# Designed miniproteins, single chains, continued (5), part 103

Each design is a single chain, and the fold is of that chain. pLDDT is the mean over its residues in the fold that is shown.

## One batch from the design tools (miniprotein)

Design m19580
Fold by ESMFold2-Fast:
Structure m19580 (fold): chain A 71 residues (1-71)
Amino acid sequence: VDEAIRRMGQESYEIALKILGNESLAMTLAGLSVKRARDTLRRNPDADIDDVVRQGVEDTENLAKELNRLL
């Protein structure tokens, strides 16, 4: 579980960095994705980890695209 969340955070960082071109913003979005995933699993321990990871990466990509549009 911890390993999957860590890899998700790394993937979220790489996607956000590619979209935004800004390391600080990419780190912030990646950190948020990790926190949200951990909170989700804490509230629902029976949640499918693969779905949580996939949704976390997708949410991060969407947030990065939206933020990039506003810049």
Scores: mean pLDDT 81

Design m19581
Fold by ESMFold2-Fast:
Structure m19581 (fold): chain A 74 residues (1-74)
Amino acid sequence: LSPEEQAVLRAVHDVLAEVDARRDSLSLEELIALAQERMDAVIAGTADPASRAALRRALAGFIRQLRKERELLE
């Protein structure tokens, strides 16, 4: 993996770990907001267009997964 790809994976893992740590204490909407806030900050600090695109895709996939899990439990 390139240094840029490694940085993207690390950022995604850090955000996922933070959201998972708060899964039982926050609502779905709060978890999504937290994930968006953290990833938007990382994206804003990222100059490489490919890395920005990868981070946005990872965020979209994670939000989709959180919503899907909630739908299955409703």
Scores: mean pLDDT 78

Design m19582
Fold by ESMFold2-Fast:
Structure m19582 (fold): chain A 87 residues (1-87)
Amino acid sequence: PELAKRLEELLDKAEKALKEGNVFDASTYLVMAIVLATSDLTLEESHLSIEEKLVKLGVDPDTARRIAERIEKLNKEIEPKEAELQA
């Protein structure tokens, strides 16, 4: 599935940037992944979790769960670091 591949590539870039101390690049790639995961959904579907949104977009349920878990983990790691960078 094309979408899952693109999402995993963006998440790989985000994780690499975070590991290198590039919080800004990591945040940028994470935002790009979230936008890609949600851009083709209706307003009525906006209440769904990222995992449910990905399944609706045709991503395999096991792959969708894995991608959603990676996004949640990155959000938890980036959020406090973004707060620290705001001078």
Scores: mean pLDDT 73

Design m19583
Fold by ESMFold2-Fast:
Structure m19583 (fold): chain A 84 residues (1-84)
Amino acid sequence: SAEELTAKGKEAFAKGDYDTAAKYALAALQLDPSNLEALELFVESLKKMGKEEDAKKFLEALKQKHPEDKELNEKIDELLKELE
């Protein structure tokens, strides 16, 4: 499930394995694109790896694919502000 993948990603993140955390978070988002915990984990993992521009591009693309998802777009806007 997306929840199990997100949990595994959070465990990897806690250990400092940000590449593995990002991979689990992305897998969770492929199952559930509106999983806000997986989205936050993915962005924070990319940020820890110095991939802030990749994170911004991902968030912008996700917003374009789901323009009517208010909760998702509010989280995307929050994460984009953190990357400024």
Scores: mean pLDDT 87

Design m19584
Fold by ESMFold2-Fast:
Structure m19584 (fold): chain A 95 residues (1-95)
Amino acid sequence: MLDFWRDYADYALKKVEELTKGNEKAKELIDTLRKLSEDPNYALGVAELARAIVNGDPERAEELAKQLGLEDMVPTVREVAEIVKAKKEQEAAAA
């Protein structure tokens, strides 16, 4: 039995953590999403949200956060996705 969505969520959240290292607000969001991914009913939604953040897509991340009932965290999700977007652009410019 493969816990695919849980493993995928963990993988994507680790990528977010790497791209947002030292950001306290991002760490709080990651911790919250990691706890939600322990529930099978949320694992897929968390994986999709984490993927949108890793892709640097603030609009998609906001939409997915609302679908998960995390409306209170929407501003944090948007900010974290913007940070990831900027970090990825910086890495692309350095290549």
Scores: mean pLDDT 80

Design m19585
Fold by ESMFold2-Fast:
Structure m19585 (fold): chain A 97 residues (1-97)
Amino acid sequence: RLEEVEKLVEEAVEEALKEGKLTEEEAKALLEILRLQREAVRARREGREEEAERKEAEARELLEELAAKRGVSVEELVEEILERLKEPMEKKYEELL
């Protein structure tokens, strides 16, 4: 389920922070983006389209702010984060088996 994947990503972010692969600021921003995206999906499912759009916009704004602080594009930031999370995610996935 989507909620299980979101939980796995949250745990991977926490593990990456512990391993020094993410800064505290990066981890906090990513967890907030995940929370907003989850709330947007739930709002859309419940017919609250305007609330979903607002939360999606907030998540995008946070991602753009994080990219700007690092002096990279949003695309570059996402690629870097995915690479840093790959090993923590694999570890958490193995724990589920």
Scores: mean pLDDT 76

Design m19586
Fold by ESMFold2-Fast:
Structure m19586 (fold): chain A 94 residues (1-94)
Amino acid sequence: SMEEKKKEMLKVIDETEEVFRRTFADHPELLALVLETLKRLKEAIENNASLEELREIVREGHARLRERVADEALLLQAQAGLQDTLREIEKILS
């Protein structure tokens, strides 16, 4: 069960990476920031991190985006994408 849940969460991360690479292709700095957050989530999942730890990784990702992304529409889109990814992970863990 937990091994199957891990595989499902990792698939969500991989699918999200493909979506972000398409969505932010013209915004390489923004893309690098969202991909770094996905990489941290992937490593945390592989290391059996709690849901609270996964939520914290997304909060830190949001903070980094707020600090570096000047375009408000792109910022909100990136934050929404990371939050949607976290929601899918929460559904798998429920």
Scores: mean pLDDT 90

Design m19587
Fold by ESMFold2-Fast:
Structure m19587 (fold): chain A 63 residues (1-63)
Amino acid sequence: ISQSAIRRRLKERGISVSEIAEEVGLSQPTVLRIIADLVAEGKLDLDTASKEEVVEAIREYAS
């Protein structure tokens, strides 16, 4: 999945990548890379996950 596809799918659901990056304390490119990895591993569904679930998944991945 491309970074532009991740941004588009989240934006369609009202979820901002810049706000997620601010909340997790990471850069937007790093957040998009982590989201791409989580989606590829089947650990995150971009069509159903809440903003809070995305933030928590990124924090767990970075730990």
Scores: mean pLDDT 84

Design m19588
Fold by ESMFold2-Fast:
Structure m19588 (fold): chain A 85 residues (1-85)
Amino acid sequence: LEALLEEVRRLAERLSDEEILEAFAAEARRRGLDVEEILAKVREALANADPSTLENIRFSAAMIRLGLSEEDLERLAELLRALLE
């Protein structure tokens, strides 16, 4: 599992903005959330967020792309709900 976390970290550092948006769109669709609202918030964050927020966004996108566990997905759902503010 530690090896999987390292893969998430490496992937997160290499993701493009487009790949991040695609990952969040897919997860929003899976969770029944408003895809357009989430994409708008993610785009705003990618343009204006501080480095630590950008790291968190990239990590979340990497986890979505790798199809991680239900527990990890619940944490992502909380992040997506926060982004809808």
Scores: mean pLDDT 73

Design m19589
Fold by ESMFold2-Fast:
Structure m19589 (fold): chain A 78 residues (1-78)
Amino acid sequence: STLLERAATLSDTERRVLAVMEQYALNPALTNKQIGELAGVSESTVTRLRKKLELKTIRDVDQLSVEALKEAVDKVTA
């Protein structure tokens, strides 16, 4: 499954987390905890979402996946 296909199955909470991840995809200083704080969820929720999308760490969101992540956010944000 593609990142986009997986994003289509996300809950409202997971979509909010994905939107925050997309906004900060190129910032290597942001941790899963900080992304969770920005999205209003726990660090474990961010970690589980990354696992669901096959993104294990912020470093896995490289330049090649940034556009795929943006497309995923654009299709799932209300």
Scores: mean pLDDT 62

Design m19590
Fold by ESMFold2-Fast:
Structure m19590 (fold): chain A 89 residues (1-89)
Amino acid sequence: RKEDAEKILELGEKAAEVAREHGLPLAAMAIEYYGEKSAEEVLSGKMSYKEALEKMRKESVRAVLRTGEMLGRPEAGEEAARRVEEILS
């Protein structure tokens, strides 16, 4: 549980960095939040590592896509989403 929660936080930080590199700082903040919540759910036993990672991946991908669209840069959102999906797989 503790080691699984730590891995989720580590993956969340890597995914957030991808969002920042693509100029999507609001998406990076959202991804960090999803990572913290997913780690809490795993640590409390509410979700398995696999379930938490799957939910986090879906939420993080949506965040980068929506932020890219909002900034008028959907291509940046799509490219970041591809990288985020790889990290959170």
Scores: mean pLDDT 86

Design m19591
Fold by ESMFold2-Fast:
Structure m19591 (fold): chain A 81 residues (1-81)
Amino acid sequence: SEGERKAEEFYQRFMDLMERMKNAKTEEERLEIAKEGIALQNELDAALKSGVLTQEQVDALEARILAAAKQRIAEQKLAAG
């Protein structure tokens, strides 16, 4: 229950960062978003280390994030020509 809620929070936060990155217009803005992404990844690792999330929950979350990232990259590549 708590771990499931936390996993959904991580997923939504990652999706928000991906959307913000897609809409970023400056290198400075992209760098700021990238730093937030690193911080979020560190937070995910801390949640695993503390037992708030199980390895299975982290693996499932990472798979969802990776699938979403691949989709966004494909959309960007198509838009770029």
Scores: mean pLDDT 82

Design m19592
Fold by ESMFold2-Fast:
Structure m19592 (fold): chain A 80 residues (1-80)
Amino acid sequence: SVDDEKRKKEIEELRLELSKLSQEATENLQMAAGLRARVKSAGPVDKEGEAKAQELETQYENNVKKMEEIEKRISELESK
């Protein structure tokens, strides 16, 4: 039915959005970890570098929350 096709397209779009958010979340987490590791291995802590790492970690947590909302919506759409 047309409604089934619309549902399938919506699920596909949500899965694409989830994949993009997952990639961004992973990149933000890796960048934050890299910044913290560089500071620890090189010398005295860069306050701006620490602030940037915290910002990236916060963005990661926000992305995870958005991913959970999208996963819930996909599950609801797949349920019927």
Scores: mean pLDDT 81

Design m19593
Fold by ESMFold2-Fast:
Parts: C-alpha cells; structure tokens; sequence
Structure m19593 (fold): chain A 87 residues (1-87)
C-alpha cells in the first residue's frame, strides 16, 4: 500500500548518494590533495563494488572516473524512481 512513498524514499536516497559521490570525485581530481581516511574507505568500498560488476582489476588511479560514473548513474536511477512515484 505504500509503494509511492517507498519509491520516493528510494529515489531521494539514490540522488543524495549519487551527488555525494560526484562531490568526492571533484575532491579526488585536485592535484596534491590528501583524502581523509573516512573518504578513502568509502571510495575503496565503491571501487570493490565496481570491480565485481566489471569482472576485472581496477587501478586506484582510475577510481575517480569510476566513482563519478557511478554517482551520475545513481542520480539518474533516483530520478527515474521519483518519476515513477509521481505517476
């Protein structure tokens, strides 16, 4: 009975998560910047998830681009869920 509310909640969560990843990517792209431990651990977990999806090894230097793509994907998925909830 709560399908619309569930879709809205999931959509909002995905958009927030995606935007957070995009922000992290911006920070990773700055020359000479050192990431905080919590940020580095979050990126490591995301890289591990993407490695499982791609079925291969992912170099650490490529992680910023992969995180950006994942962030953009999550934002798009979240927007689709919100659109579905509004129908």
Amino acid sequence: SMKKEELLKKGEELIKKGKELIDLTLKMSQPGVTLPKEVAEKLHNLTMELVKELGGDVPAEEAPLLVLKKGEELVEEGKKLIEEAKK
Scores: mean pLDDT 71

Design m19594
Fold by ESMFold2-Fast:
Structure m19594 (fold): chain A 62 residues (1-62)
Amino acid sequence: MLEELERLYREVVKLAREKNDVLGLVRGLALYTEGVLRIKQGDREGAERTLEELKRLKEELK
């Protein structure tokens, strides 16, 4: 889960940077931070939700 979250975040950052999309960068960082917090607290459902939101953000940025 954490490795997948980090991978998705890196992909979002790369796409947002290629498009000079500052809002995309901020949204990606917020979702990544939320996901890491959820994982650390053992909130699997919350972590899976933030992963899904990062996947949607990645699709938006393509």
Scores: mean pLDDT 83

Design m19595
Fold by ESMFold2-Fast:
Structure m19595 (fold): chain A 66 residues (1-66)
Amino acid sequence: AVAEAEAHLAAAEQAIAAGDVRAALAHLNDSRAAITELEKAGDLATARQLRDRRDALVRRLAEAMS
């Protein structure tokens, strides 16, 4: 789950840099699912760190679209 969430966040960051909004949104959605699974497993500290990273990427995507 951690590696899965990290991989999706890295892919979302690359998609944002490439201007691929569709791919960025898909990876951000997949990262949310992986983070939720970490929360269900009780890995709250790692989930919080990954949520903070995801939130930063969501803000970057919004800025790139404006």
Scores: mean pLDDT 83

Design m19596
Fold by ESMFold2-Fast:
Structure m19596 (fold): chain A 79 residues (1-79)
Amino acid sequence: MTYDQVRDEVLALVRKTAQRHLPERTEEIVARATRELDALTARHQRQKVPLHRAHTFLLMHALAVIGEAIVEERRRERE
């Protein structure tokens, strides 16, 4: 498995999760996740981070991005 394949698998999970919880914001969330995960992947590749660790860090970051988007949407709904 390559760094790019790990990133693509995590992005697929982001899209699926965003479509379920935030369908109107899915493209915005995927665009943000793509930018941030690309930057992380480039850093991990430069630092020669093991693929299994890189995968874990990308998943944790993806969960944070989705979580932030859900919290922000809930806040807007309540205001």
Scores: mean pLDDT 83

Design m19597
Fold by ESMFold2-Fast:
Structure m19597 (fold): chain A 87 residues (1-87)
Amino acid sequence: SDAEKAREAAEELIKVAKELSEEQKEGLREAVEIAIELGKSPAMYAFLEDLKERVEKDPSSVKEVGKAVEAAAKGAKEEAEEAKKKE
């Protein structure tokens, strides 16, 4: 399923981006679960595959990937809060 692919892609990104903080890793996993709940699993999978490719091609990009992970986690939480207000 798209949900399983998104979860797998997140764990693979965590394996290649070893310099990610524990907070970034937890934030990423939380963002994936929110994306699954909001029906955005394919978009999350594509995002994670892009970040993984960036780290594999250029290990120095890990800082930029970490910032992208933080932005995604923040955005996911804000989107989940907005969805609750509409229900």
Scores: mean pLDDT 81

Design m19598
Fold by ESMFold2-Fast:
Structure m19598 (fold): chain A 100 residues (1-100)
Amino acid sequence: LEKLLEELKKKLEEIIKLLEEVVETSKDENIKRALSSAKETIEEILKNLSKKNIEELIRFLKIFIEWLESNLDKLGEKGEEIIKKYKEAIKLGEEILKEM
């Protein structure tokens, strides 16, 4: 369990960094706002990886993947990488919940 929690924490930190890079380089104010909001949500969850917060994280990431896929053309070359890392974080979260 502890190793999986550390892997999830590292994955979320990688996601935060990618979201920051896209926010800094994007010229689309809607993209900047949406990704900044997503970053803040992930940062709050990262402060306490409780069972409830991991369940909320998985739900949030699943919904946000749909938004990312619908806006992929506006996200630049990092968009597909963000989606991939979101899917990896969901898988890690689901594995952690089985151990809790």
Scores: mean pLDDT 84

Design m19599
Fold by ESMFold2-Fast:
Structure m19599 (fold): chain A 68 residues (1-68)
Amino acid sequence: GARELGEAIREILAERYGKEISLEEAERIATLVLNGQGREAAELLMELTGLSGDQATEVLTEAVIRTL
């Protein structure tokens, strides 16, 4: 669900980029992904972290893979 996906997003951000977002922010992004709003999820992640679009898409894709 959104919690598990949000935790995976936070883990990947810390591990690969040394960046942190709140659990609430991560769950908002996760909810957008689960609703099929991947573009909006990537845009929000970019806004919160300063990551590029490619980096944000990589984080979200890897988080989904880790939670399957």
Scores: mean pLDDT 90

Design m19600
Fold by ESMFold2-Fast:
Structure m19600 (fold): chain A 103 residues (1-103)
Amino acid sequence: KIEEIAERILNGILDFLEEFGVSLSEEQQKELRELILELLSELDPSNPEQLRELQLKIFEKLLELLEKEGAKEEAIKAVRLRIAQLKGDITEEDLKIAEELRK
């Protein structure tokens, strides 16, 4: 059951990245899956605040992976925007970046 939840979360992340033309390697997917499983052992995804914390930690790890692999700036900006949204710290600059990604 917990592994099924982890796969659903991972697939949601992959779908998000696919929207921006980005795919993760098998090693990156494995690292994210392991993090998701660890977080699900500590956090309850049925609780909205804990789900937000789970998503924030996952996207922060995703940002780290994309930056280390030298992913395209558009992908990095998309993940940073998602992190800002989860923190509630979205700015006009973040919204402008989202608009640029759709050009």
Scores: mean pLDDT 74

Design m19601
Fold by ESMFold2-Fast:
Structure m19601 (fold): chain A 84 residues (1-84)
Amino acid sequence: SMDSTKLQFFILGRMTEIELYMRKGDMQQAMKEIDLLRQTVQERAPPSIQAQMQALIDQAQQILETTKDIDSVRALFQQVIKLV
């Protein structure tokens, strides 16, 4: 069963690490943290919202691979949190 508060806490922690690595220009570590975020969602998110959360994370990963715009990534992460 989902504890929404715990899920939000885990997701927020990973998102914070991704943003910190992006600000440092460490895109390899930011990408590793994206993989950990995807794993956290896959293991802990309810099946009903899983696909939508993964689609938003996929969009954030594409920004990391292209423009590297932190504000755009943060906006997508806020959409992920709203689904919990």
Scores: mean pLDDT 84

Design m19602
Fold by ESMFold2-Fast:
Structure m19602 (fold): chain A 85 residues (1-85)
Amino acid sequence: MTEEEKKRIAYRLAGVRAAFKYLGDEELVKKIDQALEKVGRPENAELIEEATLETLKSLPEVPDSFRERVKQEAEELIKEAEKLA
């Protein structure tokens, strides 16, 4: 895996982590944290988390379809990170 691919996975994991922390899914946040330990946490994670939270706060209600989609993305990213370990 290239350093660019590893960075991409880390940045996306930071985003989905912020989303699930906002949604209250503590178990998934813990799994994402374990995946981030394998790929490395991005230095600018705060900016990614801020952008994700701004998007979620702009929605009057978070649709179930959005929650399901980002959960699938998180699970796929976790599997990609596990392949790196």
Scores: mean pLDDT 76

Design m19603
Fold by ESMFold2-Fast:
Order: sequence, then C-alpha cells, then structure tokens
Structure m19603 (fold): chain A 55 residues (1-55)
Amino acid sequence: AWTVAERYAAYALVKGLMTEEQARAFLEKHGLDPERVLANAEEIVAELERAQREG
C-alpha cells in the first residue's frame, strides 16, 4: 500500500503543484523511493479519484 507522503507527491506532481525535481527531493528527504512513485503517479491519482467518486 502507498503511504500518505507517496500519494501526496503523486497528486502534487500530476496536478502541477510540484515539478518532477521537487517531488523527487521531497520523497528522498522522507526516505522513500522516488522512482517507484514517479513510475506509478498517474495510476495512484486515478485510484484516489475513483475512490472519491465511489465514496
């Protein structure tokens, strides 16, 4: 399962609130793997938006 920090970074990246470099630095600072989050960012956001629409 994705952490709150990973989901936040993915959402901020996809919505243009953070650049790819800013998202990478944020995740690295928190001891997380930025490559894993960047590879799945679109899918993470789609899952969050789907959950919000279904309750």
Scores: mean pLDDT 80

Design m19604
Fold by ESMFold2-Fast:
Structure m19604 (fold): chain A 73 residues (1-73)
Amino acid sequence: MSEKEKKEEEVLNEILRRLRDKALELLSQGASEQEIIDAAIKILEEAIKKYKESHPEVAKRLEELKKSLLEAR
């Protein structure tokens, strides 16, 4: 279980890093907060599809993050 939990945390951290990297790229291009949120939602949707079969718990957490971003929008 501990090993699986570590992998789930690593997957989440990688996704979060990609979100942050994308936000920094968009900021350097002069993007608005809405554009950054839209890009983040797309990344989360792709990740949810990828992990829904192998790591459904990760997919659930990503869905919660997506909901939070939609509420902030």
Scores: mean pLDDT 77

Design m19605
Fold by ESMFold2-Fast:
Structure m19605 (fold): chain A 83 residues (1-83)
Amino acid sequence: MPSLEEFKEFLKKQLEEGKEYGELAELGAYRAAAAYLEVLSPEEQEELIEFVAELLGKSPSEVRERIAEIKALEAANPGSYFE
């Protein structure tokens, strides 16, 4: 897995490349962050959540709630928002 810093750059690039898809690109960023959070320490998880919040203009609590929703949806229905 890439370092947290490399993953942050990956998310920025993914969101920028997907900006034509609008909210679907935002959902993709949440999904990628949700998956990566599972391999991070608690401190790194907070850092990533704050970073995503800054990228999307959201509060960290909103990002946490959204990621939890996306993780629940992926667990119940593994369908893709981009495909």
Scores: mean pLDDT 73

Design m19606
Fold by ESMFold2-Fast:
Structure m19606 (fold): chain A 74 residues (1-74)
Amino acid sequence: SMMEEVRKKLEEMKEFYEKHKDTLSPENQAKVEELIKLAEEALNDPRMSDTVKKAIVDQAEGVIKGIYDQEKKK
């Protein structure tokens, strides 16, 4: 189902962060942790639609990828 794929995506983002967090500055680590937290809170909100939950998780994934890409250029 869509929600099983969305939850799996969040789990994969958390696993990636735990494996690669040492490549980020402490400031960027805090930003990624906050994005993961916001995505977790969205998925656990019983009043939020599945479409909005997916959009929040997809947005968090995009921003996290952008943070890692910017860190590589420094």
Scores: mean pLDDT 85

Design m19607
Fold by ESMFold2-Fast:
Parts: sequence; structure tokens; C-alpha cells
Structure m19607 (fold): chain A 100 residues (1-100)
Amino acid sequence: NAQELYDKAVQALLDGNFEEARKLADEAIKAASGKDPVLEVGAYALRYWADLALGNVEEANKDFEKARKIAKEHPEALPALRRAQMIGYEGIQKVVEKEG
């Protein structure tokens, strides 16, 4: 389900597995779309951070814009956007420490 896919995407992002995080976030978006705006916003934000880490800047920007539009209609989803940003920072920092 959407929550399980989201939780797996979170773990992949925290582990610095950006390609896996992107795939899991993609599936979480599909599962949450039109059903759970909080999970949908969170999943778009996770895919944003995964794509940003992979250098897919254009795709990342599209995901962030989509997340913002959904959150504007569903303000209760704003904390999910914030949480995903914190997860993204942590995942990137972990890779920088490991690879740098």
C-alpha cells in the first residue's frame, strides 16, 4: 500500500540509496494519488530529494512544484513536505560523509 511504499522510500533515502528511493517514491505516488494527499505530497517530496541527489534537477523541480500545488489545496499535507525535506537532508549528508 501507499504507506508501506512511502516508509520504504524514506528508509532508502536515509540509507543514501537514491535510485531505490526514487523507484519506491514513484510507486508511493501512484498508490496515494487521489486517495491520500498527505502521503502524495510526502512521496513527491521524497522523489524530489532522490532526483536532486541523482542530478535530475528538472525532474526534481517538477515534483516540488506538484507537491506545492497539492499542499496549497490540502494545507494539512505541509508537515509531510517538511518531514520529507529533513529526510532528504539527512540522506544526502550521510552519503557526503561516506563518499567525501
Scores: mean pLDDT 83

Design m19608
Fold by ESMFold2-Fast:
Structure m19608 (fold): chain A 87 residues (1-87)
Amino acid sequence: MKKKEEEENKKLEELAYQGVKDWIEREMARGVPKEEIIERLKKAIENSKKQLAEDIKNGKVTPDEAKRYEAALKGIEKAVEEFEKEL
């Protein structure tokens, strides 16, 4: 059912977004430089995208699971873009 899947994916995007924002706040509170936080997050996103592509290719995830992973990655990317824009 397309509507239910879209609602669940949007919730995953929102949860991933908030999780990354909370992680950024903790790292900043520890005195980690903003540039280092951005670099680490961008590298994690690249590694996650490569892993997802390999898992799809190797049949480890279904197309529906891949869409859920893509929604989570979208949330993470949005949080990183907002944080970088605050520079």
Scores: mean pLDDT 81

Design m19609
Fold by ESMFold2-Fast:
Structure m19609 (fold): chain A 64 residues (1-64)
Amino acid sequence: DLAKSIGDTAYLAGVHLGDPRAAEIIAKAAYQASLNGDVLKAEHIAALAMQGRLEEAVAEAEKV
């Protein structure tokens, strides 16, 4: 599953490599390219929250 592989890569960048900005870029690009739904949207929201960008995280969570 391509969406899962991209999600796993974003998780690796944010959690294991300590680069939530890279996680955000990967998850956001994949989400906007319509390769998913819920999985990559959740990763994008988490990456924004990990950076302290709470207003942006809430805005993404409120998108359908």
Scores: mean pLDDT 63

Design m19610
Fold by ESMFold2-Fast:
Structure m19610 (fold): chain A 70 residues (1-70)
Amino acid sequence: MSEEEQRRAHEEFEEHARNKEEDPTYPVLEEIGATLRDIGDKIDEGLAAYKATGDRSKGDEIISQPLTEG
């Protein structure tokens, strides 16, 4: 690969990274990811409560807690 081709590839990569910052869908995907993590944490907490007590009702109670509506 020529030195000029490598330079162009690097510039294209940097331009793509810059365009990603200006992508309006990226913040939405981050919010979806955060919501999925919060749901995962509640499931893990419910499972931990179930394993600690052997009582399914405690796990169900924790999982059933409403998410904070934004």
Scores: mean pLDDT 64

Design m19611
Fold by ESMFold2-Fast:
Structure m19611 (fold): chain A 94 residues (1-94)
Amino acid sequence: MDEERKKRAKLALEQLKKEGKLSDTLVKNIEKMLKEKLSDEELLKLAESLKSGEDRTLFSDFSMLIQGKAYREATDKPVDLEELKKALAREKAL
């Protein structure tokens, strides 16, 4: 089931790339997320976002969720996603 969901999400990604609805940077980020260990819920949200192709905010939120999850796993420290988002925003503002 998970492999089939990943395959469908990847096919939807390629289709959206052909239609010019996704930037190369966003495509690469999504492909990286698909290669990493994702939960069923995260994969479902990604697939729905790719299928609709309209909610750009959801793609951004997903990228931040995956970054937050990877950071938590790497540091073994619980990180609030909102705090992580604020920290990244401050770093980008500098």
Scores: mean pLDDT 53

Design m19612
Fold by ESMFold2-Fast:
Structure m19612 (fold): chain A 70 residues (1-70)
Amino acid sequence: SSALEALLAELERALIEGDLERAQRLAVKLYLQGHLAEALAVVERALATARSPEGRAAAEKMIRSLRALM
């Protein structure tokens, strides 16, 4: 859905910016909506394509947090 696509895009943007608080809030929303697998895929892609140390650190922390929910 377009709403899911928008949430996933916002999560990717938060990770690129290193905004951990926003990334965590978006990930929790996605988890509660049953989209944990899609959220994890975005975070793994963000880690693979990270261009900044801040983005890489945010993605690494988010992968650990999301795997703890599984």
Scores: mean pLDDT 84

Design m19613
Fold by ESMFold2-Fast:
Structure m19613 (fold): chain A 89 residues (1-89)
Amino acid sequence: AREKLEEARRLVEEAKKAIDQGNYDEASKLLEKAAEVVRSLPEIPEDEQRRLVNLLGYAADAAREGNKDIAKQYLDEAMRELDRVEERL
């Protein structure tokens, strides 16, 4: 449902703020929660769900490593995918 997509978006936005603040552990946790929310959405095609979950996982890993630039790159891609999914619901 759109409500869960909005929750995932909020978690990603909070993770981006945490990265900007240097709070990488919190950012990683928020991104892991966002991936769990995405996995719980039965309306998303399997290929799109897998791609989005992978992007969020890569962002979480980069954040855990303190790699701000790479984490933000994956977050921007995840946000674009969330926008595309939301437009179709």
Scores: mean pLDDT 82

Design m19614
Fold by ESMFold2-Fast:
Structure m19614 (fold): chain A 85 residues (1-85)
Amino acid sequence: SAEGEVLEYEGNKEGAEVVAISVADGMEAGATAEEIAKAMEKSLGEKVKAKVLEQTEKEAVIEVESEGSEVLGGDLKAKIKVTLK
């Protein structure tokens, strides 16, 4: 199952689901939202940018934008909710 939850997206639905799955690449005990966002960028490639919008002790919202990403099916903007471990 995906470690991230898609809150909203613009563009390819399959791309938004791939972004939600990529949260697992940064999910370690004590990982910060910034560390997760950077791991997502590294996993998804240089055409992808991830930004932390909101963070609490238990969850974060990360916005992912891409332009022409082959992995994400082109252009995408998605907001992903992450439960911090």
Scores: mean pLDDT 78

